# Designed miniproteins, single chains, continued (2), part 53

Each design is a single chain, and the fold is of that chain. pLDDT is the mean over its residues in the fold that is shown.

## One batch from the design tools (miniprotein)

Design m5819
Fold by ESMFold2-Fast:
Structure m5819 (fold): chain A 95 residues (1-95)
Amino acid sequence: MERILALLEELERLSAQPDTPENRARFAQLAAELQRLLLAADRAELKEIIRHEAKRLGIELTDEQVEELVAEFERAREEWLRRLAETTGEALPAP
């Protein structure tokens, strides 16, 4: 979880930088690492990440809204994992 939060902060910092090829490459690298970690995260960790980000942004989320966001992510994650396995045959991190 700590690494996911650090990556989110770094991505936010980088998105405020000028749009250069170097910054785009760095953003893509960090986004790929974040995606990999999020694909390995459990439901409780995802809820905590969503609540933490909402609090940081000053957004008030209900438990129902957090559940909906987690459900959407889980659906997307399952599809991404299936697509990745079918395309590359590569084992994904974090059993």
Scores: mean pLDDT 72

Design m5820
Fold by ESMFold2-Fast:
Structure m5820 (fold): chain A 79 residues (1-79)
Amino acid sequence: SVLDEWFKRQEEAEKFRDKAIEAAKEYLLSKGVDPETAEEIARFAADYAVLFMQPETEEELIENAIKLAEFFYERYYKK
């Protein structure tokens, strides 16, 4: 049913979110962002990508999370 498909997508989104957070955090660390700030931005970017961009694949989620993490860092944290 549609509800069963929704539940399955939520479980997959949770697993993909963890992967996306890790990838975005690693990206920010490579740019010289401190570990604490990198983790905060990566978590927010990954959550945003999962909830609002609805990626169809893990690769799309990771790519979107990295792009969002860069955007948020440049707009709100980078001096």
Scores: mean pLDDT 77

Design m5821
Fold by ESMFold2-Fast:
Structure m5821 (fold): chain A 57 residues (1-57)
Amino acid sequence: SMASIVAGLPDKEENRRILIKAVEEGHMSIEQAAVVLAADFKISVATAKKILEKDLK
């Protein structure tokens, strides 16, 4: 949608990669990253945490 384009949809995937890297490098907890990811993607924190846990395996 136009709103998704204006909201910088491609930057959301880059932000996800940055969050995963920050957790891997120990700059933030998985819980902190899950809260940020959940806000960006408009999903639950529980769902965001599962996504991050799969990427960090």
Scores: mean pLDDT 72

Design m5822
Fold by ESMFold2-Fast:
Structure m5822 (fold): chain A 72 residues (1-72)
Amino acid sequence: VGDLLRMAEQAEKEGNTELAEHLRAAVDELLSENPDYEKIAEHFEKAAELYDGSNPAELFRLYLLAKIAKEK
């Protein structure tokens, strides 16, 4: 969770506000009383599409998190 919020802050600082919003929305949903894993998957899929950073491991993590959420 902390890593995802850090990615969101970095994205916002770099002007990618949409990426930051999707990452924060996914984290908020994960921390809710009844997480909607379909919404979480959608937010991570959108985050991966919007990812413009230079770290392939971060991009891979977003794809993996979307896939894991979809399997729940």
Scores: mean pLDDT 78

Design m5823
Fold by ESMFold2-Fast:
Structure m5823 (fold): chain A 66 residues (1-66)
Amino acid sequence: SPKLSLAELKRIALSYGKALGLSEEEALEIARQSTTASELAELVAKRVGLDLSAEELERYLVRKSL
């Protein structure tokens, strides 16, 4: 995956947090630790206790009407 700006990572992380019940602060912390959308998705999955790949998490969130 291409490297993303911190602003883009924050936008994606906040979207994931809203869907999966992470606080805004937790989502922003994960965004600061990430460089790609794939890495961000993996960190979100780990934080919420899901054993999903980045691709599986993205499909899951699409089905949840993110």
Scores: mean pLDDT 74

Design m5824
Fold by ESMFold2-Fast:
Structure m5824 (fold): chain A 90 residues (1-90)
Amino acid sequence: EKEKIETIKEIFEKSSSLAEMAEKLKEKFPELNVLSDKELKRLLAGAMIGDEEAVEKLGELLGLSEEGKEELLDYFSNEPVKVLEEAVLK
């Protein structure tokens, strides 16, 4: 769980676009392949702005505990999101 959350954070920090982020997440977490690229990008965009429903859905797909989901929500709510800046301008 901790390792999984750190991997998610790393992908968000190192990705330059929602498309790259979705690709890297699907490579690390094949369970996310149940979503289309459009659906995953939508969830990622929601999670990045601290949408509790988006973070909960992403956490469920990744098999995270309630504590793991709260950690992700705290991360997205409190950290600056570089990729979101590009998404908002497009």
Scores: mean pLDDT 72

Design m5825
Fold by ESMFold2-Fast:
Structure m5825 (fold): chain A 88 residues (1-88)
Amino acid sequence: EVPEVDMPGASEEIKKAAEELARAFTKLRLSPNPTKEEVEEVLEKLEELIKLVLEELKKKESKEEVEKAEKGLEEFKKQFEEYLKSLQ
């Protein structure tokens, strides 16, 4: 089996965005001297994925559940951004 990003109910766009993020992050991790541009690319892919996930949740879930997910994703993004900047 090919390990796929399995997100039940996720659109093809969300799956593609998640795969693009994983690819960009792996490339950054394998770089001996990560550049600001490589970090920005990973952060841009993460932003795109977060937007698509929240958009889908807004269609299917209650406002309270969406707000909870948005808070969790914003905290994750902040921690991940700090981590990526530490690699420079």
Scores: mean pLDDT 75

Design m5826
Fold by ESMFold2-Fast:
Structure m5826 (fold): chain A 102 residues (1-102)
Amino acid sequence: MEAEEKKEEIIKEVEQASKVSMQKAVDVATSKLLEWVEERYDQLSAEELAEHIRDLEKEVTKIIEETMLARGEELSQILNAELLARGAFFEVRAYGEKLLAN
């Protein structure tokens, strides 16, 4: 479906950004997700929005973990990057819920 294709495009951009920095990877993921939510919030149910956000958060977290492990980064740095991603996706969820609530 078109939403899955968009998610795959975002994931590819996140993978490239993660090679530069974890902050950039999170920023790219959340910015692209916010653009998609703002374009489609009137066509999305709250459940569909929550599912897409959760799915992308899981994929982004996996990319961050795998990239940092491949670089030999310390566990504390990996955990900090995962917390960064979690916080950013929490803000996207809160914003999306606010848009849907009117």
Scores: mean pLDDT 78

Design m5827
Fold by ESMFold2-Fast:
Structure m5827 (fold): chain A 94 residues (1-94)
Amino acid sequence: YTPLSPEVRALLEAHGLPVTDEEIEKHSLLIAAFIAGVEIPKSKIDILTRLFAYEILSADPKTRALLRKFYTGLLKEKGYEEQAARVDALVDAA
């Protein structure tokens, strides 16, 4: 429930993964559905990728590596390797 830091927001925007507080609130259940193995429409994968990047960068540095591995692993498992690579590039830039 902490607002996005200006630094995290700028980094997300620079890598083409922008998120808003409205998108975070509106689509928070989308992450839970994806983790639970619910079929997600391809049109929602873009927002899901942006939300994963936000979750990773908003985490404590000690938990960030674990969340990165988990979320990028899920994307790769479901065939979204390009999206996983975008998240990896963003986190490596941070």
Scores: mean pLDDT 76

Design m5828
Fold by ESMFold2-Fast:
Structure m5828 (fold): chain A 75 residues (1-75)
Amino acid sequence: SPLEEAKLKLDTAILFLASLGEISEEDFYKVQIYLATSEKAKEIYERYAEKLLAGGDILKVAQEFVKDVLKEYEK
C-alpha cells in the first residue's frame, strides 16, 4: 500500500541520516526500541508516514520524526 511504502521510505531515510552521523548511534537505537515497545511511538510513526504521503520532504520529515520520538522516550 502507499502507506507501507511511505513507512519504508521513512525507515530508509532514518538509516541514511544515521549513516551520515546526523543521528547518533545511541539515538538511532533508542528510536528503534521505542518503536518496538511503545504505542505512542507507533502513533508518531503513522503521523510522519502520512506527512510523506502528503508530499513532505523525506529527509526533513525523518529528522522531525526522530526528534519527536526521542522527546517521548526521554520522558
Scores: mean pLDDT 85

Design m5829
Fold by ESMFold2-Fast:
Structure m5829 (fold): chain A 83 residues (1-83)
Amino acid sequence: MDDILRAIEKAASEVPGVESVEVRQVDPDVVAVTVTAESPELAEEVKEAVTKAISEVPGVESASGSVSVDDPRMVVVGVKLKP
């Protein structure tokens, strides 16, 4: 589990336009990733790139991202891990 969380954090942090990444395990097979984009105008592009990068991590079943309604620079990605 710890190895996959590190891989997810690394994949997200390597995306251009990302200022910061925080990874939190919510359930044994669910991870929440919070990404801060360098600007609000990059948030949608960062969302798509981060979601794709995370979905390519071994052990990830699916990833779905959205831009936060409360902070236009904040992207939240829900990640489902393989059992």
Scores: mean pLDDT 82

Design m5830
Fold by ESMFold2-Fast:
Structure m5830 (fold): chain A 61 residues (1-61)
Amino acid sequence: EEDKKIEELGKKVADALTKLSPEQARRAVAAMREAASGGEKIKKLADTIERHVRERLAAAA
């Protein structure tokens, strides 16, 4: 269940970030990725956000 919540939250955050702008989304993902060494759950969330942002930005290019 926790993994499901992380996946859902990551998806929603990625959607919000890409809605702002591609550049801000990329920078936010990079910052979260670096900060994510705080723990496994945070790393998993950052990975999920990065994956969804990457998919959207690649499709939009």
Scores: mean pLDDT 72

Design m5831
Fold by ESMFold2-Fast:
Structure m5831 (fold): chain A 100 residues (1-100)
Amino acid sequence: SENDLKLSEFRQKLIQMIDDIILELRKKNTEEAKESIKILLKMEERLDEIFAEARENKEPFEETIKRVKEEVEETIKELEKIDKETAEKFRKKWEEILEE
């Protein structure tokens, strides 16, 4: 369906953004970077669950995006406790996805 296509495209963009951040963090090889990677990987698992549930329940795209936004905001808050620069970078890239 058209909603399934939009959801899949949005998911791919979001996962790519997260993977790019993880790749940069892996280059730093610090304890803060390792902790941030764990938080981001946990978020990816939670996002996969949200997208799977949305597809199974035929959830409206806007409602799924709302749930994703809540998950992203919680993750940014967790990242801010460990590495404020990584949290800011994640927020900026996330805003770019939302602005098309």
Scores: mean pLDDT 85

Design m5832
Fold by ESMFold2-Fast:
Structure m5832 (fold): chain A 71 residues (1-71)
Amino acid sequence: STAEEARRALQEGIAEMGVDEVRQQLAKQRQLIDQAEQAQKDGKVDIKQSDIDAARQQLAELERMLAELEA
């Protein structure tokens, strides 16, 4: 499943760069999604709201997985 693949990628990232760097990468992803949504609202990019929502949901799931791995 895509969730299992995401969890494995997250675990590999932690092993390679450490948890703090992975957390920083997730924070950068959140910022990019926020910027993309603002650009969409400003009419600068042709991005569907459903694609932005899907990206936010995927990021939230990765953040939950990271929290579980740190517990």
Scores: mean pLDDT 80

Design m5833
Fold by ESMFold2-Fast:
Structure m5833 (fold): chain A 60 residues (1-60)
Amino acid sequence: MKAEVTVLDASKVVDTGGRVLKVGDVIKGDVVREYHNGVVIRTEDGYVFVDKAGAEVKFF
């Protein structure tokens, strides 16, 4: 399962690859885990932890 994440609040999205994320950034990757109010996606650079309160998440 894949997801596309649009950052609405950069403080609520953490990239373990060390990339600095900004509002309006779009991240695509494979869904590793989904929580009630969050999702973890795997990208080329590592994992991105997403709080759904600070991002728009589209699953495909």
Scores: mean pLDDT 80

Design m5834
Fold by ESMFold2-Fast:
Structure m5834 (fold): chain A 87 residues (1-87)
Amino acid sequence: SAEEVRARLTELLEEIIADPSLSERTKEAARRLLEALEAGDLEAALAAADELMAALVEDYQVPAELLEAAEAQLEALKRAIRHALGL
């Protein structure tokens, strides 16, 4: 469900923001996505999800487990948003 996707993703984003080992780009991308989700701005959330994924892929400090979890959760979010937007 959208509520479960949002809850899981919010926990992941808060973990990324709080992680001192991750790049500032990755943490800033996570903050932007969290802000878009809190605002209910689905188009901004879709763009922010793509930027976070790009930042995570380029960040050599991201643990493999975190990258795998982020890929799965961001793809689930993008799918839910595209469905809500009629895309």
Scores: mean pLDDT 81

Design m5835
Fold by ESMFold2-Fast:
Parts: sequence; C-alpha cells; structure tokens
Structure m5835 (fold): chain A 87 residues (1-87)
Amino acid sequence: MRVEVEESEEEVTLNGRNVLLRGFRAVAEIEGERAEAVATVEYDKETGEIAVRLAAEEQETEAGKRAAEIALEEARRRAEKAVEELK
C-alpha cells in the first residue's frame, strides 16, 4: 500500500473577502489500482469561518474502492490538522 499527499495553498479575494484556500490531494495505490481524494479547507480571514470539503472519484474495483477510502481518510486527516492550526 502506498499513499502520497500533495499540499497547496492559495489566498483569493471573493466578493471583497480575503479567503485562504488549502488543498490536500491524496493518492493511494492498492494492488495496482490508484485512487485520488481531495480535501479543501476554506478559511474566511474576515469572519473566521472554516469550511471543509471532501471529494473522491467513484471506483469500479474492490481494490480501487479501498484505495479511494484510504486516500479520503488521509486527505481528511490532513484537513483536520490544518483546521486545528488555523484556530
């Protein structure tokens, strides 16, 4: 089993609000099947509101479904840690 996580950070202005976006893209591989999951943390610097979004692609094989589950868990774990660091 292999899991890789890529982090990204971007500060954007949405309707005059300063928002920090942190992305965590996790890729897991099991038995040659590869699956990707993404967690996005959206931090509104003016209100202090935090939103977390999780997404994973649908997989057709049992190994692919397990890889997607592991990737999603890693992406979620990274996002939860980022939320704690922001507050």
Scores: mean pLDDT 80

Design m5836
Fold by ESMFold2-Fast:
Structure m5836 (fold): chain A 81 residues (1-81)
Amino acid sequence: MDEEIQEGLELISGGVGRTTSRYPELAPIFGEIMREWAANPEDPRLKELLEEADAINDIEDREEALRRTRELEERVRRLLP
């Protein structure tokens, strides 16, 4: 049952695994957030970063998505030194 929820979340976020991100620049950031979130699922900041990555993946303007991806990467690096 939890695995079905996990599959749905992975498809939505476009995270690392069998689902490919719309933007290849976003994919490694998704992977880093997902890895840390799996280790610390109760951390609301990690969940917020994952939701931000999901929102970026839905942006149709690649330049906007890339700019937001860089912002997200900076936030991830500050949270995960």
Scores: mean pLDDT 67

Design m5837
Fold by ESMFold2-Fast:
Structure m5837 (fold): chain A 96 residues (1-96)
Amino acid sequence: MKQRLVLLSTAFGIVVVGGLLAKEWGLPDVEGLVEAVRELAEEIAELAEPADPEIAEEIRKEGEETAEAIRAGDAEAAKEHFKELMELVDKAIEKM
């Protein structure tokens, strides 16, 4: 589980950066990247749930807020929520 959480969290970060760049440049596939952020956050939360269900719920919330920030083109909000999600992942890993 730990290695899978690290891998998915890395993928999440890559998609967040890609989504922000796509939004800034007006690329047509921004919604696809926003959807990928939501899906990755859900998978991360499912892996964290056995360690701490409360942390898993918070990961889902931060994932949704990151996705919405990308859709709005709010890079600062996206960075804040991404950082909070990564901190939650670290806490889940420590409880495993």
Scores: mean pLDDT 82

Design m5838
Fold by ESMFold2-Fast:
Structure m5838 (fold): chain A 72 residues (1-72)
Amino acid sequence: MDLKALAEKTREEGRREAERLRALGLEEAAALIERHAEEVAALIEAGDFAALAAYRAAREPELRAALEAYEA
């Protein structure tokens, strides 16, 4: 798999999700998703899959907490 193509797909998926959240009025969550997707894409381009796995494990709770805080 081309790492650049995988990174671009990751950015596109993040942008799509951010657009969906923005349509719901969740601007902070949308910005967080876009930033998260960009950081993941950068790690994919670097080929550092160990750091990518650690990043995903650490940041998924932050994304969940941000969405819950917006709902509160």
Scores: mean pLDDT 75

Design m5839
Fold by ESMFold2-Fast:
Structure m5839 (fold): chain A 61 residues (1-61)
Amino acid sequence: DSLALVKALHDAAKNGTVPPATPWLDEALAQRLVDALRNKDSDAIHEVWEEAARRQAALAA
């Protein structure tokens, strides 16, 4: 669960691409993560993490 989420976000951040098998990860969220990681902003990274986890939980429910 969380490991898959971390991997998807990390891959999106590194490549600037959204994996097609991850419907909760849109372009806007991926861009926010890329910006947060580039700035080493732990608060922004945490906010993106919470949003991604929230979206993933909604899809699983």
Scores: mean pLDDT 66

Design m5840
Fold by ESMFold2-Fast:
Structure m5840 (fold): chain A 104 residues (1-104)
Amino acid sequence: SIRESVAETARRDLELLREALRYLKEGNVEKAADLLLSSSLLPNHLREELERLREEGKLTGKKLAEILAQQAEHLAEVSAPYDPELAEEARRLAEEARRLAEEL
């Protein structure tokens, strides 16, 4: 069903964002960026910002953590009607990414 398909896609995206955050914590900005760009739910404006920052040599762990936080919030919003527990997990991931951005 559409509901099941959306929930499954959101779950895959959440795991991808968790992996990207792990690489960011390890200082691997390039691998984290590649993971975010592979997200099927990444909004076009965040994708364009990430690609532009990378092209201009301005992509930092801080900027990528800020983009990851915005994507996690977006994931929470789109998943909330289908999987409220996943939406809560995505919001917690967004907070964790924001805290990392403040420390970088």
Scores: mean pLDDT 87

Design m5841
Fold by ESMFold2-Fast:
Structure m5841 (fold): chain A 97 residues (1-97)
Amino acid sequence: SRLAEIKARLKALVETMAQAVLDGRKQLTPADAAELERVMMEMADLLTIDEAKAIVRAIVNEVAAANPALSPADVAFIEATMEDLIDRAYKINEQIK
């Protein structure tokens, strides 16, 4: 399903962000950031903001559980970054609907 493909792409991007944090970079490449924005805009077309936030939080928690080297501060940074991007994507999507 399209939602399953979106979730898989989102998980890969969260894993990339987690690796960037572990590497001390704390940001995605421009190409990965653009793909993340595209995935979030696709979620905004299919899901409510609360549904999207629940999915993203579940994926971030799954990735954090698989990466015990991430500190609680690292996990909080990833969660805050992802939630900020959701809020921005949904605000933009509302303006173009």
Scores: mean pLDDT 83

Design m5842
Fold by ESMFold2-Fast:
Structure m5842 (fold): chain A 79 residues (1-79)
Amino acid sequence: SMSLLNGYISSLRSNALEAAKVDPARAKDILDEADRGIAEARRLGERDPVKGAELASKLAGDMARLYAQLKADKLRQDA
């Protein structure tokens, strides 16, 4: 579904922006990786919306885990 693809792309972008704020030294690499992932998921979604959504979902989840880890590490450092 294009709706699912767009939802997961939004989640990937949101998670990448939050991760980049937590780790400014890695911000460019995090955002560049997210941009490449979004472009790939969109290209796949043009031919197969299900495969595009599956890729976007996986990448959003991977980025969410990175954000959670970076946030936890920062909170421990700031405590």
Scores: mean pLDDT 86

Design m5843
Fold by ESMFold2-Fast:
Structure m5843 (fold): chain A 79 residues (1-79)
Amino acid sequence: SLVDEAIRKLEEALELAQKYGDSEIAETVRRAIEAAKQGRYDEAIELVKKAIDLARSKNHQEIVELLEEAYRLLLEAKR
């Protein structure tokens, strides 16, 4: 499903955030995963947007790309 694909992308972003030592990005992504798993898609989308902004500010382009893919998948899942 689109939600399962989005969660996989978020989990990949979480692993990278942990590898880079970015606790704020990691916590935000972890919260987005939890919200998505609980069907709280609006909350998950808002948390993903916050994580994208944080990752961009820290120049973590790989994390940005994974989060943007997750964002698209979550928006599509709401349709």
Scores: mean pLDDT 90

Design m5844
Fold by ESMFold2-Fast:
Structure m5844 (fold): chain A 60 residues (1-60)
Amino acid sequence: MEEVSEEEEKAIRGVAEQAIKQGKTLTIDELADMLGISKERARKLAEKVSEELGKEVFKD
């Protein structure tokens, strides 16, 4: 199983919360650039957070 850092997960949760409050969606590319991680890693984090929130917050 691949590990994700707690800092990355915390950052994406904060970004998701802000996006929800503002009624905006972010792309995976924007998320990857913002966090300084690979697009693949950003997609995994976005998918995990979307599952936990019960809705899709980030788009490809």
Scores: mean pLDDT 72

Design m5845
Fold by ESMFold2-Fast:
Structure m5845 (fold): chain A 77 residues (1-77)
Amino acid sequence: MKLALVTAKVPGITEEKAKKLVEAAEAQPGVLGAAVDLETETAYVLAESAEKGRAALLAAAKEVGLTPVDIEVREIL
């Protein structure tokens, strides 16, 4: 099974929104984990596929009213 790490910038994210984004992302099917770096305003989603990771990140960002930019995907074996 190949895992995917999806990263994106989430400009304007706060600590409160970061907690909600992580919860929303982890609730999505095929997501193994999520995190946010407040200093760099970067969101991370680890998922069972690139497609599921992207979908989860977009859904979670929408839940907190933010638009993700600079979306990158890295497959981890």
Scores: mean pLDDT 84

Design m5846
Fold by ESMFold2-Fast:
Structure m5846 (fold): chain A 98 residues (1-98)
Amino acid sequence: TSDLRNALDAVRAATRALKEDVERGRVAVDAAVRGLHALAQQSTPEVARRLNAAAQVLFDALRTSESDPAKAPAVADEAERTAERLLAEAEALVRRAA
């Protein structure tokens, strides 16, 4: 859906920002997490679980980057891959329900 595409774009923007500057990353992660939680509230339980898991992955990457900024590029890349996989699973579930 357009909402899932927007969520994916927000995830990618957040992880890119986190690699460049942890404070800018925090703002972008907060926005992306808020969007994922809002979309989860409009979703089936199975889709909501993937969206909430993607939000948690971003939050954990931010937490690690704040405690050790040198790890930010590596944890941001891992978080992007994991969140993209979770969003792809959510999209597949939405497509099967349609």
Scores: mean pLDDT 87

Design m5847
Fold by ESMFold2-Fast:
Structure m5847 (fold): chain A 90 residues (1-90)
Amino acid sequence: GSSKENEELLRIETEASALALGLAAKYVMALKQGNLKEAEEALRRLAEVLEEAAKKLKEFAEKTGSEEAKKLAENFREAARRAREEAERL
């Protein structure tokens, strides 16, 4: 792990977290308004963001041997699975 690798990991995590937070906020607002279609769309987009982040983190972990990136990839993948399951229930 170099400072450059640490900066790349932080960038992937920060960008994914910012996008996910925005989509989670849209989901909550849609639920408050009773707009189930908008809530479903927000959750599906959230799952896509988390899946893409998990893919990037997995590729980073394979390239660098980073156990932190590997754990983050699994966490993002699990979060994406839960978001998709919730969207399917709406």
Scores: mean pLDDT 87

Design m5848
Fold by ESMFold2-Fast:
Structure m5848 (fold): chain A 87 residues (1-87)
Amino acid sequence: SDSDKLISLFNKERDTMMNYAADVKKSLDENNRKELDERVAEFNRLSEEMIKEIRENNFSPLELAHKLFRWLAERVELQVFMDLLLK
């Protein structure tokens, strides 16, 4: 189904971000590891909420677009945060 394809895409992006976070975490001090863990937990929570709402078909087209934009923004913020930790 289209929902299954979309969920598969979210899971793939989540796996990519989690693998990157695991690699970044290996080179960090305790304070930066804690901050990264908190941001990773929040991104995972948001991703799980999105998947649940897609499975339940709880979105109007406008609500889905808004939620996708919010998820994309959080993904970009997490990626930028991790990139900055490596500089």
Scores: mean pLDDT 83

Design m5849
Fold by ESMFold2-Fast:
Structure m5849 (fold): chain A 76 residues (1-76)
Amino acid sequence: SAAALAEAERALAERYESEVAELLELLRKEGVPQEVLDELRAAAERGPDELLRALARYYATVFGDESAREILARWE
């Protein structure tokens, strides 16, 4: 039914938001600045592909490809 589909879509969105919160907490523990965490949260609100691009761009330019790979692997 349409109601069951809407409920499933909402549950997936809530799960995505929880996973984003867990990722941001991990990054905070790794010492990522709050300004960057705020930018990543804004990207996550636009969608998971925007979040992945923001993460890859940030870590490739600041910490190098290995850190970017680790963060992306955890999220994927």
Scores: mean pLDDT 74

Design m5850
Fold by ESMFold2-Fast:
Structure m5850 (fold): chain A 83 residues (1-83)
Amino acid sequence: MQELIDKLVENARKGKLEEASETLIEIARLDPSALFKHYEKLGPPLGGWQLVASLTEEGQELWSRTLNQVALISRGLDEDSKV
């Protein structure tokens, strides 16, 4: 888990939104409660990622899709075949 969190933070810092999205979804699939357990570590980088994503239409769409996938996984409703 820590390696995935570190990877998420690194990709978010580099503006690699697609890789950051994939890593966040992977984290949610392994542990749906990970966002709460690691709130203090994920909060700031996710906030920064959201800000970067808001600068482009592609980033906004990717951010919305990522949050929807995480929400579905957390509810036990996995509709995505890729992650």
Scores: mean pLDDT 64

Design m5851
Fold by ESMFold2-Fast:
Structure m5851 (fold): chain A 66 residues (1-66)
Amino acid sequence: MPTPSLEEAREAAEYLIRKGLLREEELADPQAIARALVRGVSQGLIPVEDVGRVAAALQVLRDRLR
C-alpha cells in the first residue's frame, strides 16, 4: 500500500476536524485519533475501505508533529 503524502495526511486531518470527530490539538494523540476513526466509521463519515488509508495518513502527520 502506498504511503500517504503529507498533503493527503493534512486533508484527512482537516476532514475529521471539520466533521467534529477530532480537534487540531489531538493530532499528536494516538488515542484521540483511534477514537475519531471508530466514530467516523460508526457515523458513516469514513468508508470502512478507507480506514486504513486515513489511519496511515494520520500516522504520517503525527510523526511530523514530533
Scores: mean pLDDT 76

Design m5852
Fold by ESMFold2-Fast:
Structure m5852 (fold): chain A 65 residues (1-65)
Amino acid sequence: MFTFTTSSGEEVTIEMKDVEEAIREAIEEMGLEELRRQLEEALATLPASARQLAEVNMEALEKLE
């Protein structure tokens, strides 16, 4: 499970299974390269907690290639 604070100040807990499923759906809709580009673009602008979640998502995305 991953917990991070949103920009609105709310804490959100996400289960790994939900993250993996969302990644697969996003890849199917927009393609792997486009999703990866958007993740890289957002990484520098994310707060520290959200950046940690994004890094995990990027690692999972690379394994899917």
Scores: mean pLDDT 62

Design m5853
Fold by ESMFold2-Fast:
Structure m5853 (fold): chain A 64 residues (1-64)
Amino acid sequence: MKKYRYTFSSLENAREMKESAERLGAEAELDEENVSVIVEGPRSAPAVTASSLRLQQLAKVEEV
């Protein structure tokens, strides 16, 4: 399964993304130093909620 890094300009948004991903059953790791979250699984999983869809629009997304 692929891992994706979601990089934000706000640490609050990064924390919200981690919470959203975990709520959907995905494993997520917060990287406070880089203001990013690494999510294990398909990119579509965090996008199932309105909150995570909004967060994805605010993030730079890259495969790791």
Scores: mean pLDDT 69

